# Designed miniproteins, single chains, continued (5): the designs that were tried, part 105

Each design is a single chain, and the fold is of that chain. pLDDT is the mean over its residues in the fold that is shown.

## One batch from the design tools (miniprotein)

Design m19652
Fold by ESMFold2-Fast:
Structure m19652 (fold): chain A 89 residues (1-89)
Amino acid sequence: MELVEEGLRLVQQGRDLLLLGGLTGDPSYFSQSSQLFSQSSRLFREAGVDDSSESSERASLSMQIPDPLLILSSSEEALESAEAALKAS
């Protein structure tokens, strides 16, 4: 239960950093966001929430290929999956 809550928190922080990257143009925010989504993916995997783990991993990987639409859509999917996992807990 704490793992799912922490996973959602990391996805939310990753989304905030992604927004800062878009607003400031600083690529370091995308790198930090990718790391947070990767950490979230591992926490969801440890919690047994495969869908949320996969969504967060896809969001993390999308930041290695700078496609704004792919990054935005994958981060949205990761957030929705994380919120659903918390509600199911």
Scores: mean pLDDT 79

Design m19653
Fold by ESMFold2-Fast:
Structure m19653 (fold): chain A 90 residues (1-90)
Amino acid sequence: MEELVKKVEEASKAKTLEEFQEKLREAAKIAREQGLPELAEKLEEASNAKTGQEAAIELSKAYRIAIELGLPELAKKILDAGINAAKLGQ
């Protein structure tokens, strides 16, 4: 769990859309390895989004899944990553 939280936090601090997408792709792999396939799918969809706005929408779905799974720290980092995605969507 700590590794997944850290990787999503790295996405929230990414300075380019390419770096952001790479960090989310790594986070999706970690989520799959930790047995969180529904969350992994939304993180992967966000990493494949063509715009920061589309990525933010997929991350809002990932946020809800994290809340439903009882993972509030991860949900907070997903929210922060979505805010960063909106800034990088230029």
Scores: mean pLDDT 85

Design m19654
Fold by ESMFold2-Fast:
Structure m19654 (fold): chain A 55 residues (1-55)
Amino acid sequence: DKEKKEKEKEEMAKRFEKGIEALERDRDGLRAVDGEGTDWALERLKESYEKLKEE
């Protein structure tokens, strides 16, 4: 059902947002260990989130 799919999509988007916010908050600490890897991982998460919203 379309409503069920929309609800699942919203829940997943909310989880992605929380994950991105958590990583953004800890970004400086993570970058101190591996700046390139941190930026790459965060960019991948943002891309996945945008794709989820695009549907």
Scores: mean pLDDT 74

Design m19655
Fold by ESMFold2-Fast:
Structure m19655 (fold): chain A 105 residues (1-105)
Amino acid sequence: DYLKKALEYLEKAEAMIAATKDAEAAAKAAAEGKKIIEEEASEKIKAEVEALMKKAKSEAEKAKVAAAGYAALAAEYLKKYMKEKGIPSINEEEFLKLKKELLEK
């Protein structure tokens, strides 16, 4: 289910942003995020994340890059879901409503 994957990766992106508050947590989050993005993301997202990781000057910045990678991966799965369901667009409010309905079961 593409929608479930999109929600899962969006939640991971949010968790990584929270981890930037602590240097050790940020370093761990950046390493885990890089690995998952390298395994799961499209070649375009992998290339963009790799380039930004090389330019990052701190572990917190690397964690933010990995969070952006997760958000991009979530967006790719959301686009696949929309295409499968014939939905031309979902705004942020509609996406958050779907997230709430699925997670509050």
Scores: mean pLDDT 72

Design m19656
Fold by ESMFold2-Fast:
Structure m19656 (fold): chain A 97 residues (1-97)
Amino acid sequence: SAEEAAKKAEELFLRRMAQGAELIADLAEGMPSEVERVAEALVTLARMIGNRFDKETAEQMSKVAEEAREAAKLGEEGAKRIAELARAEAERLRAML
């Protein structure tokens, strides 16, 4: 059914975004010198999630993107905050499955 197909598409999107967020967290922890690139990846992921769901989710994702950009300005010390943001988002997305 169309409803079943839509549900499977949403579950696949949530699963892929959760995996992406987890990888971003792992990269932030493993490669703190690449903090700017890892922050950009989190900003891109947040934008993709925000564009998929309602305005409330879009506003939350905009805040995650802003916090990631601010964390990147701290250099390697910001990597821990980016990992925290990405891991929290991975947990949030998995909870929606």
Scores: mean pLDDT 86

Design m19657
Fold by ESMFold2-Fast:
Structure m19657 (fold): chain A 87 residues (1-87)
Amino acid sequence: SLDFLIKMLKQQGLVLFKQGKYEEAAKLFDSVNYLKPSAESYNNLGLAYFHLGKYEQSIYYFDKSLSLDPSNSRAQSNLRQAREKLA
């Protein structure tokens, strides 16, 4: 099912992220986000792009995450850090 596919892709992306394979993780998180956008999927994508030094992309995705969940203190902190990298 679509839900099982999304869960599988998310779990594989998280494993790759934990291994420091940020480009591969970003591609899987992008697939998850394409299939079912969520605050979590946007935040994960933002984190992967942040670690790749792609700060404008990172800001974009953290901003999307916060638009869906404004109370997410991690996404707020991550957004501030990404903005600081461009200042």
Scores: mean pLDDT 90

Design m19658
Fold by ESMFold2-Fast:
Structure m19658 (fold): chain A 100 residues (1-100)
Amino acid sequence: SPVDELLDEMIRVLEEIKKISKNPKIQELADKAIEELRRMRDEGLPADEFVQRARKLLKELQKAVDEAYERGEITEEEYNKIYEHLKKLADIVDKLVELS
């Protein structure tokens, strides 16, 4: 389904974030996000529920990335690359909204 394709795309973008940052907190949160997206895909939830959960996961990941940068745990280059991928995730969530 179009929803499943968008969830799979979000998982791919999260895997790319894991390649950019070796920060343990970012890695752990990206892994949790991937597992939750896989569960949502398998459960066949309504698009509205996918949007709500995806937005929560994106917000939590963005906060962790911001906090890691503020603590000096990641470089500015790494932070900027992660934010490009967070923008891609936000764009995918917007596409999920169009399907709800």
Scores: mean pLDDT 84

Design m19659
Fold by ESMFold2-Fast:
Structure m19659 (fold): chain A 65 residues (1-65)
Amino acid sequence: SDEEALAGAEKLAERAAQLLGISRGESEYSYTVERVSEDQFRGVITVGDETYHLSVSRETAIAAL
């Protein structure tokens, strides 16, 4: 479902943000996920002073659940 796909995309973005935070020794990170089409999501992750972008397909997002 669309709700599952969004939840999966958010789960992937959160894991990426957490791993980037650990890798950089940063205790604070944030992320947002936006739907750019029915089959694509964009994650934006901020760790310290750096911003990263993720592209996540619907299939990959659902597989993450």
Scores: mean pLDDT 81

Design m19660
Fold by ESMFold2-Fast:
Structure m19660 (fold): chain A 68 residues (1-68)
Amino acid sequence: SAADRRGAEAAGGAAAREAAEAAKQGNLTSWQHAVDAARPGALAAGGSEEDAERAERRAKEQMDKAVG
């Protein structure tokens, strides 16, 4: 539904904000928190499984670029 898609979008946005904050803080713990929060956050907001996977992958990609 549109509500579910908006929920997933909001959760994805929250995950992106977590990743951006982790990048500013520059420590691994913040990055790991962002990655761990992405998927469950998207699902809790009513997002689809696909949306949750995309959020998690985005956070992992950002972490790898920052610390790799």
Scores: mean pLDDT 71

Design m19661
Fold by ESMFold2-Fast:
Structure m19661 (fold): chain A 87 residues (1-87)
Amino acid sequence: MDEAERLALLGEASDALGRMALEIGDYELAVKNFEKAIEYYEKSGLDLNEEKARTYYNLSVALKKLGKYDEAKKYEEKAKKLKEKAK
């Protein structure tokens, strides 16, 4: 496993933890883990537009649950742009 593959896997693990946190209602933990997932995906240098789009969308959901609507809108727009680039 090279560093790029390792970082991509850490991103997937962080995204999974974020989704679990969303399910149990720990929205602060969800935000933290989704932000870590994005950092790992970007550091990997791999084309992970689908993965990043999903994570940005879930991050926006967590932010809405925290009442951070302006931040949520920002990440929802990032998710939409990445989803279009992945096709």
Scores: mean pLDDT 86

Design m19662
Fold by ESMFold2-Fast:
Structure m19662 (fold): chain A 76 residues (1-76)
Amino acid sequence: MEKARAVARAAADAFLREHAEEWNKKNEEALDKGDLKAVRELEQEALEAARKTIVDALLKAGASKELAEKIAEELL
């Protein structure tokens, strides 16, 4: 479990480092326009992309699909 959680956190951190600037820019543009629907959609898109990245990393590390999805859900 501990090793799987470490893999998940490393994958999440790498994903955020690569995409944070682009998503922060889009979120700020949506907020500046008062488009709350776009803000909510961006937040959901970011969470889903992060979840997929964590699951993929855990599967590559040898975790079962069920365990990978559970850890991703708990971490996010």
Scores: mean pLDDT 77

Design m19663
Fold by ESMFold2-Fast:
Structure m19663 (fold): chain A 92 residues (1-92)
Amino acid sequence: MKAEEEKKKIEEWEEEAKKALEASDTSSEEERKKALERMKAEFPKQVAELKELLANNPDPELQAIIQEILEAAGKGLEVTLVLQHKRYQEEL
């Protein structure tokens, strides 16, 4: 299904976020800040793509799936930002 392609993009972002968090445990303060800013910049692009797909697709089944993906992605970003902030503070 088309929604599986968008879900794959979100999964790729989650893997990048995990790598950034692991790097922040051993990286300098500067590298941690760059990783956080990269995640903040990338996530809105993925959300915009999903919203565009939702707006252009009249299929209610696909719309429901995309909404579920958007909700999950939003929660994922929030958790990632909180974890990144905690690791940053613990390192300092």
Scores: mean pLDDT 60

Design m19664
Fold by ESMFold2-Fast:
Structure m19664 (fold): chain A 85 residues (1-85)
Amino acid sequence: SLLDEIFALIDELKELAKKELDEETAEKVIRLLDQLREAIENSDFQTAGRILRELEEIAKKHNLPEMLELLERLSRLLVRLAIEQ
C-alpha cells in the first residue's frame, strides 16, 4: 500500500541518518522522522510538510544527496496520500 511504502522510506531514512550523520544529528533526524510518522498516522499533513522541510534543510546542510532523494520521494508519496483521502 501507499502507506506501507511511506513508512518503509521513513525506516530507510532512519538507517541512513545513523550511517552518515554524527550521533547528535542522527538522534535529531530520528526524532523528526518519528514525529513525521505520527503526523501521517493522524492525517496532519500540515505538520508532516513542516517536518519534511526541516529534514531537507538538515540534509542540505550536511551535503547528503541520498537523503535528499529519499525525502523528495517521500514528499511525492505524501502529496498522493493527501489527495487520495
Scores: mean pLDDT 88

Design m19665
Fold by ESMFold2-Fast:
Structure m19665 (fold): chain A 92 residues (1-92)
Amino acid sequence: MKAELSIYEDGKLVRKETIESDTLEDAINQIVKLAEEALKSGKETTFEIVVDLTEDYAAAMANQIALVAKKMGFEAETEVSGGKAVVKVKPA
């Protein structure tokens, strides 16, 4: 599968990654690592995920980002529509 992850800090695109993986688990592991690195800044961050396969895959990836954010002490809101997911993360 292919997933595109875009990371925004204060509304500015700071990182864009293409994730290629044969499994959802491997894709999630890559996304979780990227999210953890981005959130170390402590800034308000938005994650945008676009997946070529299904909305369920985008939702699964977004939910994992939200869990990472919450474990790091952030508030996270998730929105999923048509293979695109957005996770908005802000200090709690």
Scores: mean pLDDT 80

Design m19666
Fold by ESMFold2-Fast:
Structure m19666 (fold): chain A 55 residues (1-55)
Amino acid sequence: SAKDEETAREIAQGVRDSMITLLQMFGLLSPEKIAQLEKQQEELENIILRRIRAR
């Protein structure tokens, strides 16, 4: 459902934002890492969505 898709997006977005903050804290943030995190966010969103739908 649309609600499940929104929930998955919000969780995946939160994880990405947390990772960016952590990388900034350790001075490891780069354009390459940001691009990698965006790809990982999409993958995580799909994983979370599948888990929500399995409930």
Scores: mean pLDDT 81

Design m19667
Fold by ESMFold2-Fast:
Structure m19667 (fold): chain A 68 residues (1-68)
Amino acid sequence: MSVEEKVAKALREIDKNFEKAKETLMELAPEIGPAGLIALAVSLVIERKYHPENKEAIEAIEEALDRA
């Protein structure tokens, strides 16, 4: 599985398995390429717009972007 595929999987699972998704995103952050960065940015915009109450998920995505 590519880094981009792992990032996409973690983002899809963030609401179902937050702790595991967060661990995966933090682990992959230094290895995230342009496609993964775009996926993170898009997911951040979506979460902020449609699930603003999900502060932990928003914070995890922001931290992954900062570490990349």
Scores: mean pLDDT 76

Design m19668
Fold by ESMFold2-Fast:
Structure m19668 (fold): chain A 79 residues (1-79)
Amino acid sequence: MEAEREARVRALEEQAREDVRRLEELIANGDTSPEAVARQVGLILSLIGISIEAELLGEKELAERFRKQAAELAKRFVK
């Protein structure tokens, strides 16, 4: 039972890392097209969803870390 949850938590960590890297890339490129903005919003929402799922899996510290990352990245792309 716990092995499947552990595997899911690892998958969430991987997804969050990818989302963060992608967001930082988009922000660094300075692309203000509607498509780039939509992708940035989608990635922020993905990180929020990952944080909620991590919390539901009992990983409160991990969830808080992802939520903080999402909030900080959202502030950077909005200015």
Scores: mean pLDDT 80

Design m19669
Fold by ESMFold2-Fast:
Structure m19669 (fold): chain A 84 residues (1-84)
Amino acid sequence: MLEEVTRRAGELVDRIIELLREAIASKDPAKAAELVREALELAAELARLLAENPELTEAVVRALEERLREADRLAEEAAAKLPA
């Protein structure tokens, strides 16, 4: 169970990182906004996965700590580039 939940969470985090990198690299503000919206939808899915497995959340977060930190950093950078 833990291994499967960690694998699924990792896949979601990796996809979020990909979408945020594309948003940051995009020269089209509309496309960047769409990519950030998709990343937020995946972040909500990740939050639901963790909420459904509360006993595993700490272990999953520890296993993905570096990737979660990267996703957070990219989210801040992407947010700074969106039109107000």
Scores: mean pLDDT 82

Design m19670
Fold by ESMFold2-Fast:
Formats: structure tokens, C-alpha cells, sequence
Structure m19670 (fold): chain A 71 residues (1-71)
């Protein structure tokens, strides 16, 4: 389902951002994934978009884009 894919990609984005030292982007990705799991799609989109803007890591940005597309 789209929700499962969004949660999966948000988790991968959070991990990539954390490993790159982008702690704020990692936190936003986690919050986006949690909101998606809860069915709060507007909140999920907001956090994932914020994570994408904050992220300096290309891999984390790609996973955030995939998470947003999966919502």
C-alpha cells in the first residue's frame, strides 16, 4: 500500500540523513513516517517536505521524494 511504502521510504530517508549528520532532516523524516502510519497524510506531507528542504544528502532527498509520492 502507499502508506507502507511512504513509511518505508521515510525510514530510509531518516537513516541516510542521520548518517550524513543532517539531524533535523532525519527527525522530520521520522515524524513524516509516523504521521503517514497514523493516516495523517497532510501532516506527513508537511514533515516530509520540510525534511527534503533541510536535507543536504542527495540519497536522503531521493527517499523523501519517494515517500511523498507514495502518500
Amino acid sequence: SGMEEAVRYAGLASKAAYEAGDLEAAEKAQKGGTAARAGNLDIARKYLEEGKKLSKDEEAKRYLELAIESL
Scores: mean pLDDT 87

Design m19671
Fold by ESMFold2-Fast:
Structure m19671 (fold): chain A 53 residues (1-53)
Amino acid sequence: SELEELVQKAIAGEATTEDYVRLAKLMQKNGLEPVFAFGDAEYLQKLLDQYRA
């Protein structure tokens, strides 16, 4: 999914500002809170696991 692709890009350190804005909007749409979306690879991985649950 687009959310998973954006999370993987962010974990890899390749995400742009526009990618992070899009990720935050997709997180909100899926009921996820983007509290630490932009600085923590462990948080991003846990977020993906929650999205898949």
Scores: mean pLDDT 70

Design m19672
Fold by ESMFold2-Fast:
Structure m19672 (fold): chain A 73 residues (1-73)
Amino acid sequence: SIYKEIGLILAAIGDIEDLRLISEGKLPNRSDEEIEGIISRAKSTIADLEALGSTLGQNLIPELETVIETVTS
């Protein structure tokens, strides 16, 4: 479904932006639980994008992995 693909791509882009801002201390008032929730969602999105197999989805996976590692390091 094109709508499912678009939804996953938009979710991935949003998670990349959020985690990047968190890593730089630029998202104020986020709890550790909220941050863990974003990380968990991002990891789920990676699995869904891998299953999808689209070129754009595949290009987003390394960026998601990088921002997750940066926040969890």
Scores: mean pLDDT 81

Design m19673
Fold by ESMFold2-Fast:
Structure m19673 (fold): chain A 70 residues (1-70)
Amino acid sequence: AVTLDDLSAEQRDLLRLVVLAAPRSVAELIAIAKANGLDASRAKVRALMRALGARDLEELRERAEQVLNS
């Protein structure tokens, strides 16, 4: 299972935004992340999805909630 310690600091910050902001699209997630001073891109979001085994943003949010509550 993926834990919070398996993620980089950037990935943890991005993961928290997925839960807190509940973005409807990858583009919205990137925009919110950049507004909060985070270096975000489609490639970084895809890497985070791959690390958590998420196929889309909804699965990423579900897995993010599980990881952050571990």
Scores: mean pLDDT 81

Design m19674
Fold by ESMFold2-Fast:
Structure m19674 (fold): chain A 99 residues (1-99)
Amino acid sequence: MISDEEREARFEARIAALDRIQDLIDAIVDRSTPEKQEQARELSRAAQAYLDDGSPAARAALRAVATRLGATPAQIAALEAALDEYRALVDEGGGRVKT
């Protein structure tokens, strides 16, 4: 059970999480060349697929794309954590945020 204030706070938190995801993608892929710009789109598409699906398969696909684009393990972990935060904010009734 949530109030209208809780709903608004949750929507704002989701927007903030999406901004963080975009910043992490930009940190992984430099947009200095047309090829890098296309790679940024590819990574964004994989992240979007994970946000839409949330499945282990979508997560594995995201990880594979990020790894291929030269992301460090720390960058991949940070991106996955940000996506998990967004998914938790979308999941109604999931209890309290735990690790």
Scores: mean pLDDT 76

Design m19675
Fold by ESMFold2-Fast:
Structure m19675 (fold): chain A 100 residues (1-100)
Amino acid sequence: GPVDELSEEEKKELEEIFKKYDKDGDGKLSPGDAIYAILEWLKSKGYVPKSIDELFELLVKAMKLKEEPETLEQAVDKDGDGTVDWEEFLEIVANLKKLI
């Protein structure tokens, strides 16, 4: 899958970003914290979205959503459980890497 295309070094970089935003250490991010983690990773690759609308479009494509979400938080929280775990975070980032 898309995660298999990430190197061990890229996964380590992503783990450091994930842990930085995982404020309670439960191995899960809030959707808002996941958005900030994604933005930090994109910036590390030299990519800064030109608008909130561009970021929204990229997240919708990366999450492969069937219906357009109303908020950025809904775009990263595909299952609606209010959390983004490590595996979900890696999938989002791996798919974003193909779009940038």
Scores: mean pLDDT 76

Design m19676
Fold by ESMFold2-Fast:
Structure m19676 (fold): chain A 88 residues (1-88)
Amino acid sequence: MAEEEAEKILEEAGKRAQELADKAVKGLKEAKTEEEKEKIKKEAKEEAEKLAEELREAGKKSPSEEERERLEGAAEAILESIENLIES
């Protein structure tokens, strides 16, 4: 994978993670029932896991160990960030 491709993937992933976080926070704040809150938390976790999996798969296709580590690190960071957000 070209360096500029890895950077684009990371930039897009960061934007998607931020949008996911903003959506989850807004949803949790506006939710009127515990069932609505649990649904929002579940959807946020599932979307974060999908994004993390995409980053890990991109890392596996990279010929660069540094690019692979960056993509895998970003995947872990996104999962941790969303999990901490919804479990706080």
Scores: mean pLDDT 79

Design m19677
Fold by ESMFold2-Fast:
Structure m19677 (fold): chain A 120 residues (1-120)
Amino acid sequence: MVKVEVNVTLTVQIWSDKKAKVKLKLEKIKIETPRVKAEAEFEEVEVEVEAGPKFAEVEMKITIYAESEDALPEAEKLIDEIEKKAIEELIKKGKESLKGNGGVFAAVSKREVKIEELLE
């Protein structure tokens, strides 16, 4: 069994024509295949926007268990899919909070990967 831990920093840019409080809270993402189990957890962030753009960082921790090293390509594909889903959800929740009075952009700014072989 191989454990993969990925720490991802998502940078969110928010702008609004009106004073707004934006809550960025994402639910855990769990994906399980026959060979790979993945779970992503998110930090909750609140941003107040008045004039000009505001930047926030949302930290995501992805923990993946692969049955063997042969399953690592599947794990990499799941990391990319989880990052895409996280970006889409951050943009969606931010836009919902702004009610059309502004916009949201989100992107991955940092990714750190640690792979551990579990010898038991």
Scores: mean pLDDT 82

Design m19678
Fold by ESMFold2-Fast:
Structure m19678 (fold): chain A 85 residues (1-85)
Amino acid sequence: MIQQVQQQVRNSSDYTQTVVDQAINLVRQTGSPDLTRQFQDRGNQIRNLSRQGLQQVDIDPQRGLDLQGRAASLAYTLLGEAQRL
């Protein structure tokens, strides 16, 4: 059970990182330094949240899943905003 939860959190963390990188790459194409900085700052907050999820999954698997789920949701929101620019 715990090993499956750890694998789910790890896989979700990897996908979250990819989604954040895609969002930032799209914003860089706009040529706006201010927008790029804003998305990088938000992306770093999402990465920190995802990292907290990874740290928590060994201590409190439910907390780890909840944190990673929030990070993933925020990452997809960030990508959606970048795609609408």
Scores: mean pLDDT 83

Design m19679
Fold by ESMFold2-Fast:
Structure m19679 (fold): chain A 74 residues (1-74)
Amino acid sequence: PRAKLYRARRDGEEVTLLLEERDGRGVLTVEHTSPDGRRVRGTRVMSEETFEASVEGLRKAGFEVEEEEVEVEE
């Protein structure tokens, strides 16, 4: 299984987007950390096309986005 990790940062705010391929579909895990230390995590099914649009939306909102390929070890 392949995973893509994107990390977006702006003024102490951090958004981590992990898209995993499971049975030919994308599963997105989002973790958002606000500058005040509040953290929100969610998981949903998402196509790669919608995921790419979400990442581009973060760039347009002024986030610095870094792409990483990760092999998830146990």
Scores: mean pLDDT 76

Design m19680
Fold by ESMFold2-Fast:
Structure m19680 (fold): chain A 64 residues (1-64)
Amino acid sequence: MSLTSAKIKAILTALEAFRKDPSITPQEVEELARKVALSMGVSEEEARKIGELAGALIEGMKKA
């Protein structure tokens, strides 16, 4: 699976989780997105980066 597809799916999953539960923490989103990326066949290192990106995105949305 392409890295781009994994990033898109992980970010969409993070946004859906935040929409369903606005009290979700950035750390919970980071872990969720990391697990989604890993399930899509990306490396541990890339999955960690994708998780960090998703967590940062939700953190930013909570501050706005």
Scores: mean pLDDT 81

Design m19681
Fold by ESMFold2-Fast:
Structure m19681 (fold): chain A 96 residues (1-96)
Amino acid sequence: MLTTEELVKRIIETGELPSPEEAKQLTPEQRALLALQYFSLHADPERPGRVTAEQAREILRRLGFSDEEADRFVALATDEDGYITLSQLLEALGAL
């Protein structure tokens, strides 16, 4: 099994989240940590603490959420500009 540290290193080196199968082995706190690392690499510097709806969908999908669950979350959490706050994303991952 891959450790959280190995998965974080992969995100830093490749900019890609773990596979859904790897993510199923993780606690909600570990998934939140991976989401934070991914966010730090891809976040818009003009909009700190926010991700695009597409980035949020990708994070949720790769961390073991179904496409239906990811789409439902994005539809409810997306603001008028097409962004979701980091706090809302972390809450969905069970970290808040």
Scores: mean pLDDT 68

Design m19682
Fold by ESMFold2-Fast:
Formats: C-alpha cells, structure tokens, sequence
Structure m19682 (fold): chain A 76 residues (1-76)
C-alpha cells in the first residue's frame, strides 16, 4: 500500500540518520521518525494502522540495537 511504502521510506531515512547520530541523539532521531509514521497511520484504517505500528516498532528496535552496537564498538 501507499502507507506501507511511506512507512518503509521514513524508517530507512530514520535508520541512516540514527546511524550517523551519537548514542545520546539516536532516541530523538527515532522519536522523530516514529512521529512521522504516526501521522501516516492516523490517515489509515484501524487494521492498517495496527500493522504499520507493529512494523515501525520492530524496525525502530532493530535500528536502535544497531546504533548501540556501533556506539559500543566506538567506545561511545
């Protein structure tokens, strides 16, 4: 769907920005991405919004794990 495509684009952009951010800044970058996804989900049906939310939460967790791994490797 168009909403799924937009969510995937937002999360990919959010991932790039989060990986460039410090560990301290990363939660803010992820929060901005999730806020943009919430705006997309607000225009969708309840069922689609639920699916989009699940995808976004899973993806955000993956991104934050990657940021933490990079920070640990850099001693930050």
Amino acid sequence: SEAERRVDEIMEETRRRALEASLEEAPGVLGEGLARIAAVAATASDEEARRLAARAIARASEIYAEVKARAAAELA
Scores: mean pLDDT 81

Design m19683
Fold by ESMFold2-Fast:
Structure m19683 (fold): chain A 90 residues (1-90)
Amino acid sequence: SISEAEKTVRKGADEAGSLANKLSDREKAEQIKKLIAEGTARVYAALQKGDLKAAIEHVRELIEELRKMGAPEEVIKTVEQTREELEKLA
């Protein structure tokens, strides 16, 4: 359901942001948090429209942006787990 999808996204975003805050490179941490916030906003917008497929695609886009900027593997893995949980709800 959309309610379960929203809970999954909130948990994933909170965990990824917390991991970013552990980085000693503060500029890198802020860039990662900005990407997570922008990606999460797009995912929520899709879920509010009932479009779970679009929400999953926005999570995939966020994963690619995080990989391109060299985000830590733990951050990327957390976002990938969010994608997998959303796919189980589809």
Scores: mean pLDDT 87

Design m19684
Fold by ESMFold2-Fast:
Structure m19684 (fold): chain A 60 residues (1-60)
Amino acid sequence: SKLAEWAKVLQEIGRRMREAGASEEDIRSALAELAVKGHTENLSPEEMRKLGEERIAELK
């Protein structure tokens, strides 16, 4: 389902941000922002993943 795919994408983004050295506070904030944006803009799981990859890239 779309919700299950969404949850998996957000979990993956959170784990990758943690691996990249982001703080738990930054991870929670980023995931909350992505979840809100996804709901308000009706983003697909693929679009959500792309936004997550951009956030992860910023941590380099």
Scores: mean pLDDT 79

Design m19685
Fold by ESMFold2-Fast:
Structure m19685 (fold): chain A 87 residues (1-87)
Amino acid sequence: AEELVAKADALAKELNAKTGTFDISKAVEIANLYEQAAKKSSGDAAARYYFDAASIYEYLSQLPVPGKEEWLAKAKSLRAKAKELRK
């Protein structure tokens, strides 16, 4: 789990530092890594990773692109999972 989070963080930092330009496909890859980390974790740790993934999908859902409704639905689902795993 932590290794997947470290990979996601590294990709996010590399993307932002090198291009200064937002890349939708890279953002989706990062969100997917957080979601996978959440699935390999439990309790509060899993909840935090689901919130991280949901935050990225919520941002993507604000972009004027064809897939935004799917990203919004995924963000909502991940937030619900995070709440279920808390305490």
Scores: mean pLDDT 73

Design m19686
Fold by ESMFold2-Fast:
Structure m19686 (fold): chain A 94 residues (1-94)
Amino acid sequence: LVKKAEEKIKQGDEYEKQGDYVTAGKLYVLAGSLYFQAGKLEEAIKAFERAAELYADADPLLKQGSLQMLAQAYEAAGDTEKAKELQEEANKIG
């Protein structure tokens, strides 16, 4: 899982460099999910955060989904206050 997540981060970095923020964001979401499954919560948080940032200008619905995943990762890490804040932010988009 971790090695596959690292490969997805590298792929995302290449698409981001090319200006394909939607594809880069999707790869960062996939990497975050793989890190989350591996129990690498800090790495999962960073990956979902990168995706949410890239979607900010590209797709509000994809940003909402990324914020929801980020909130889930923070909750799993024990940061329930930050998770609630992110859920409220996602709800403002929908």
Scores: mean pLDDT 80

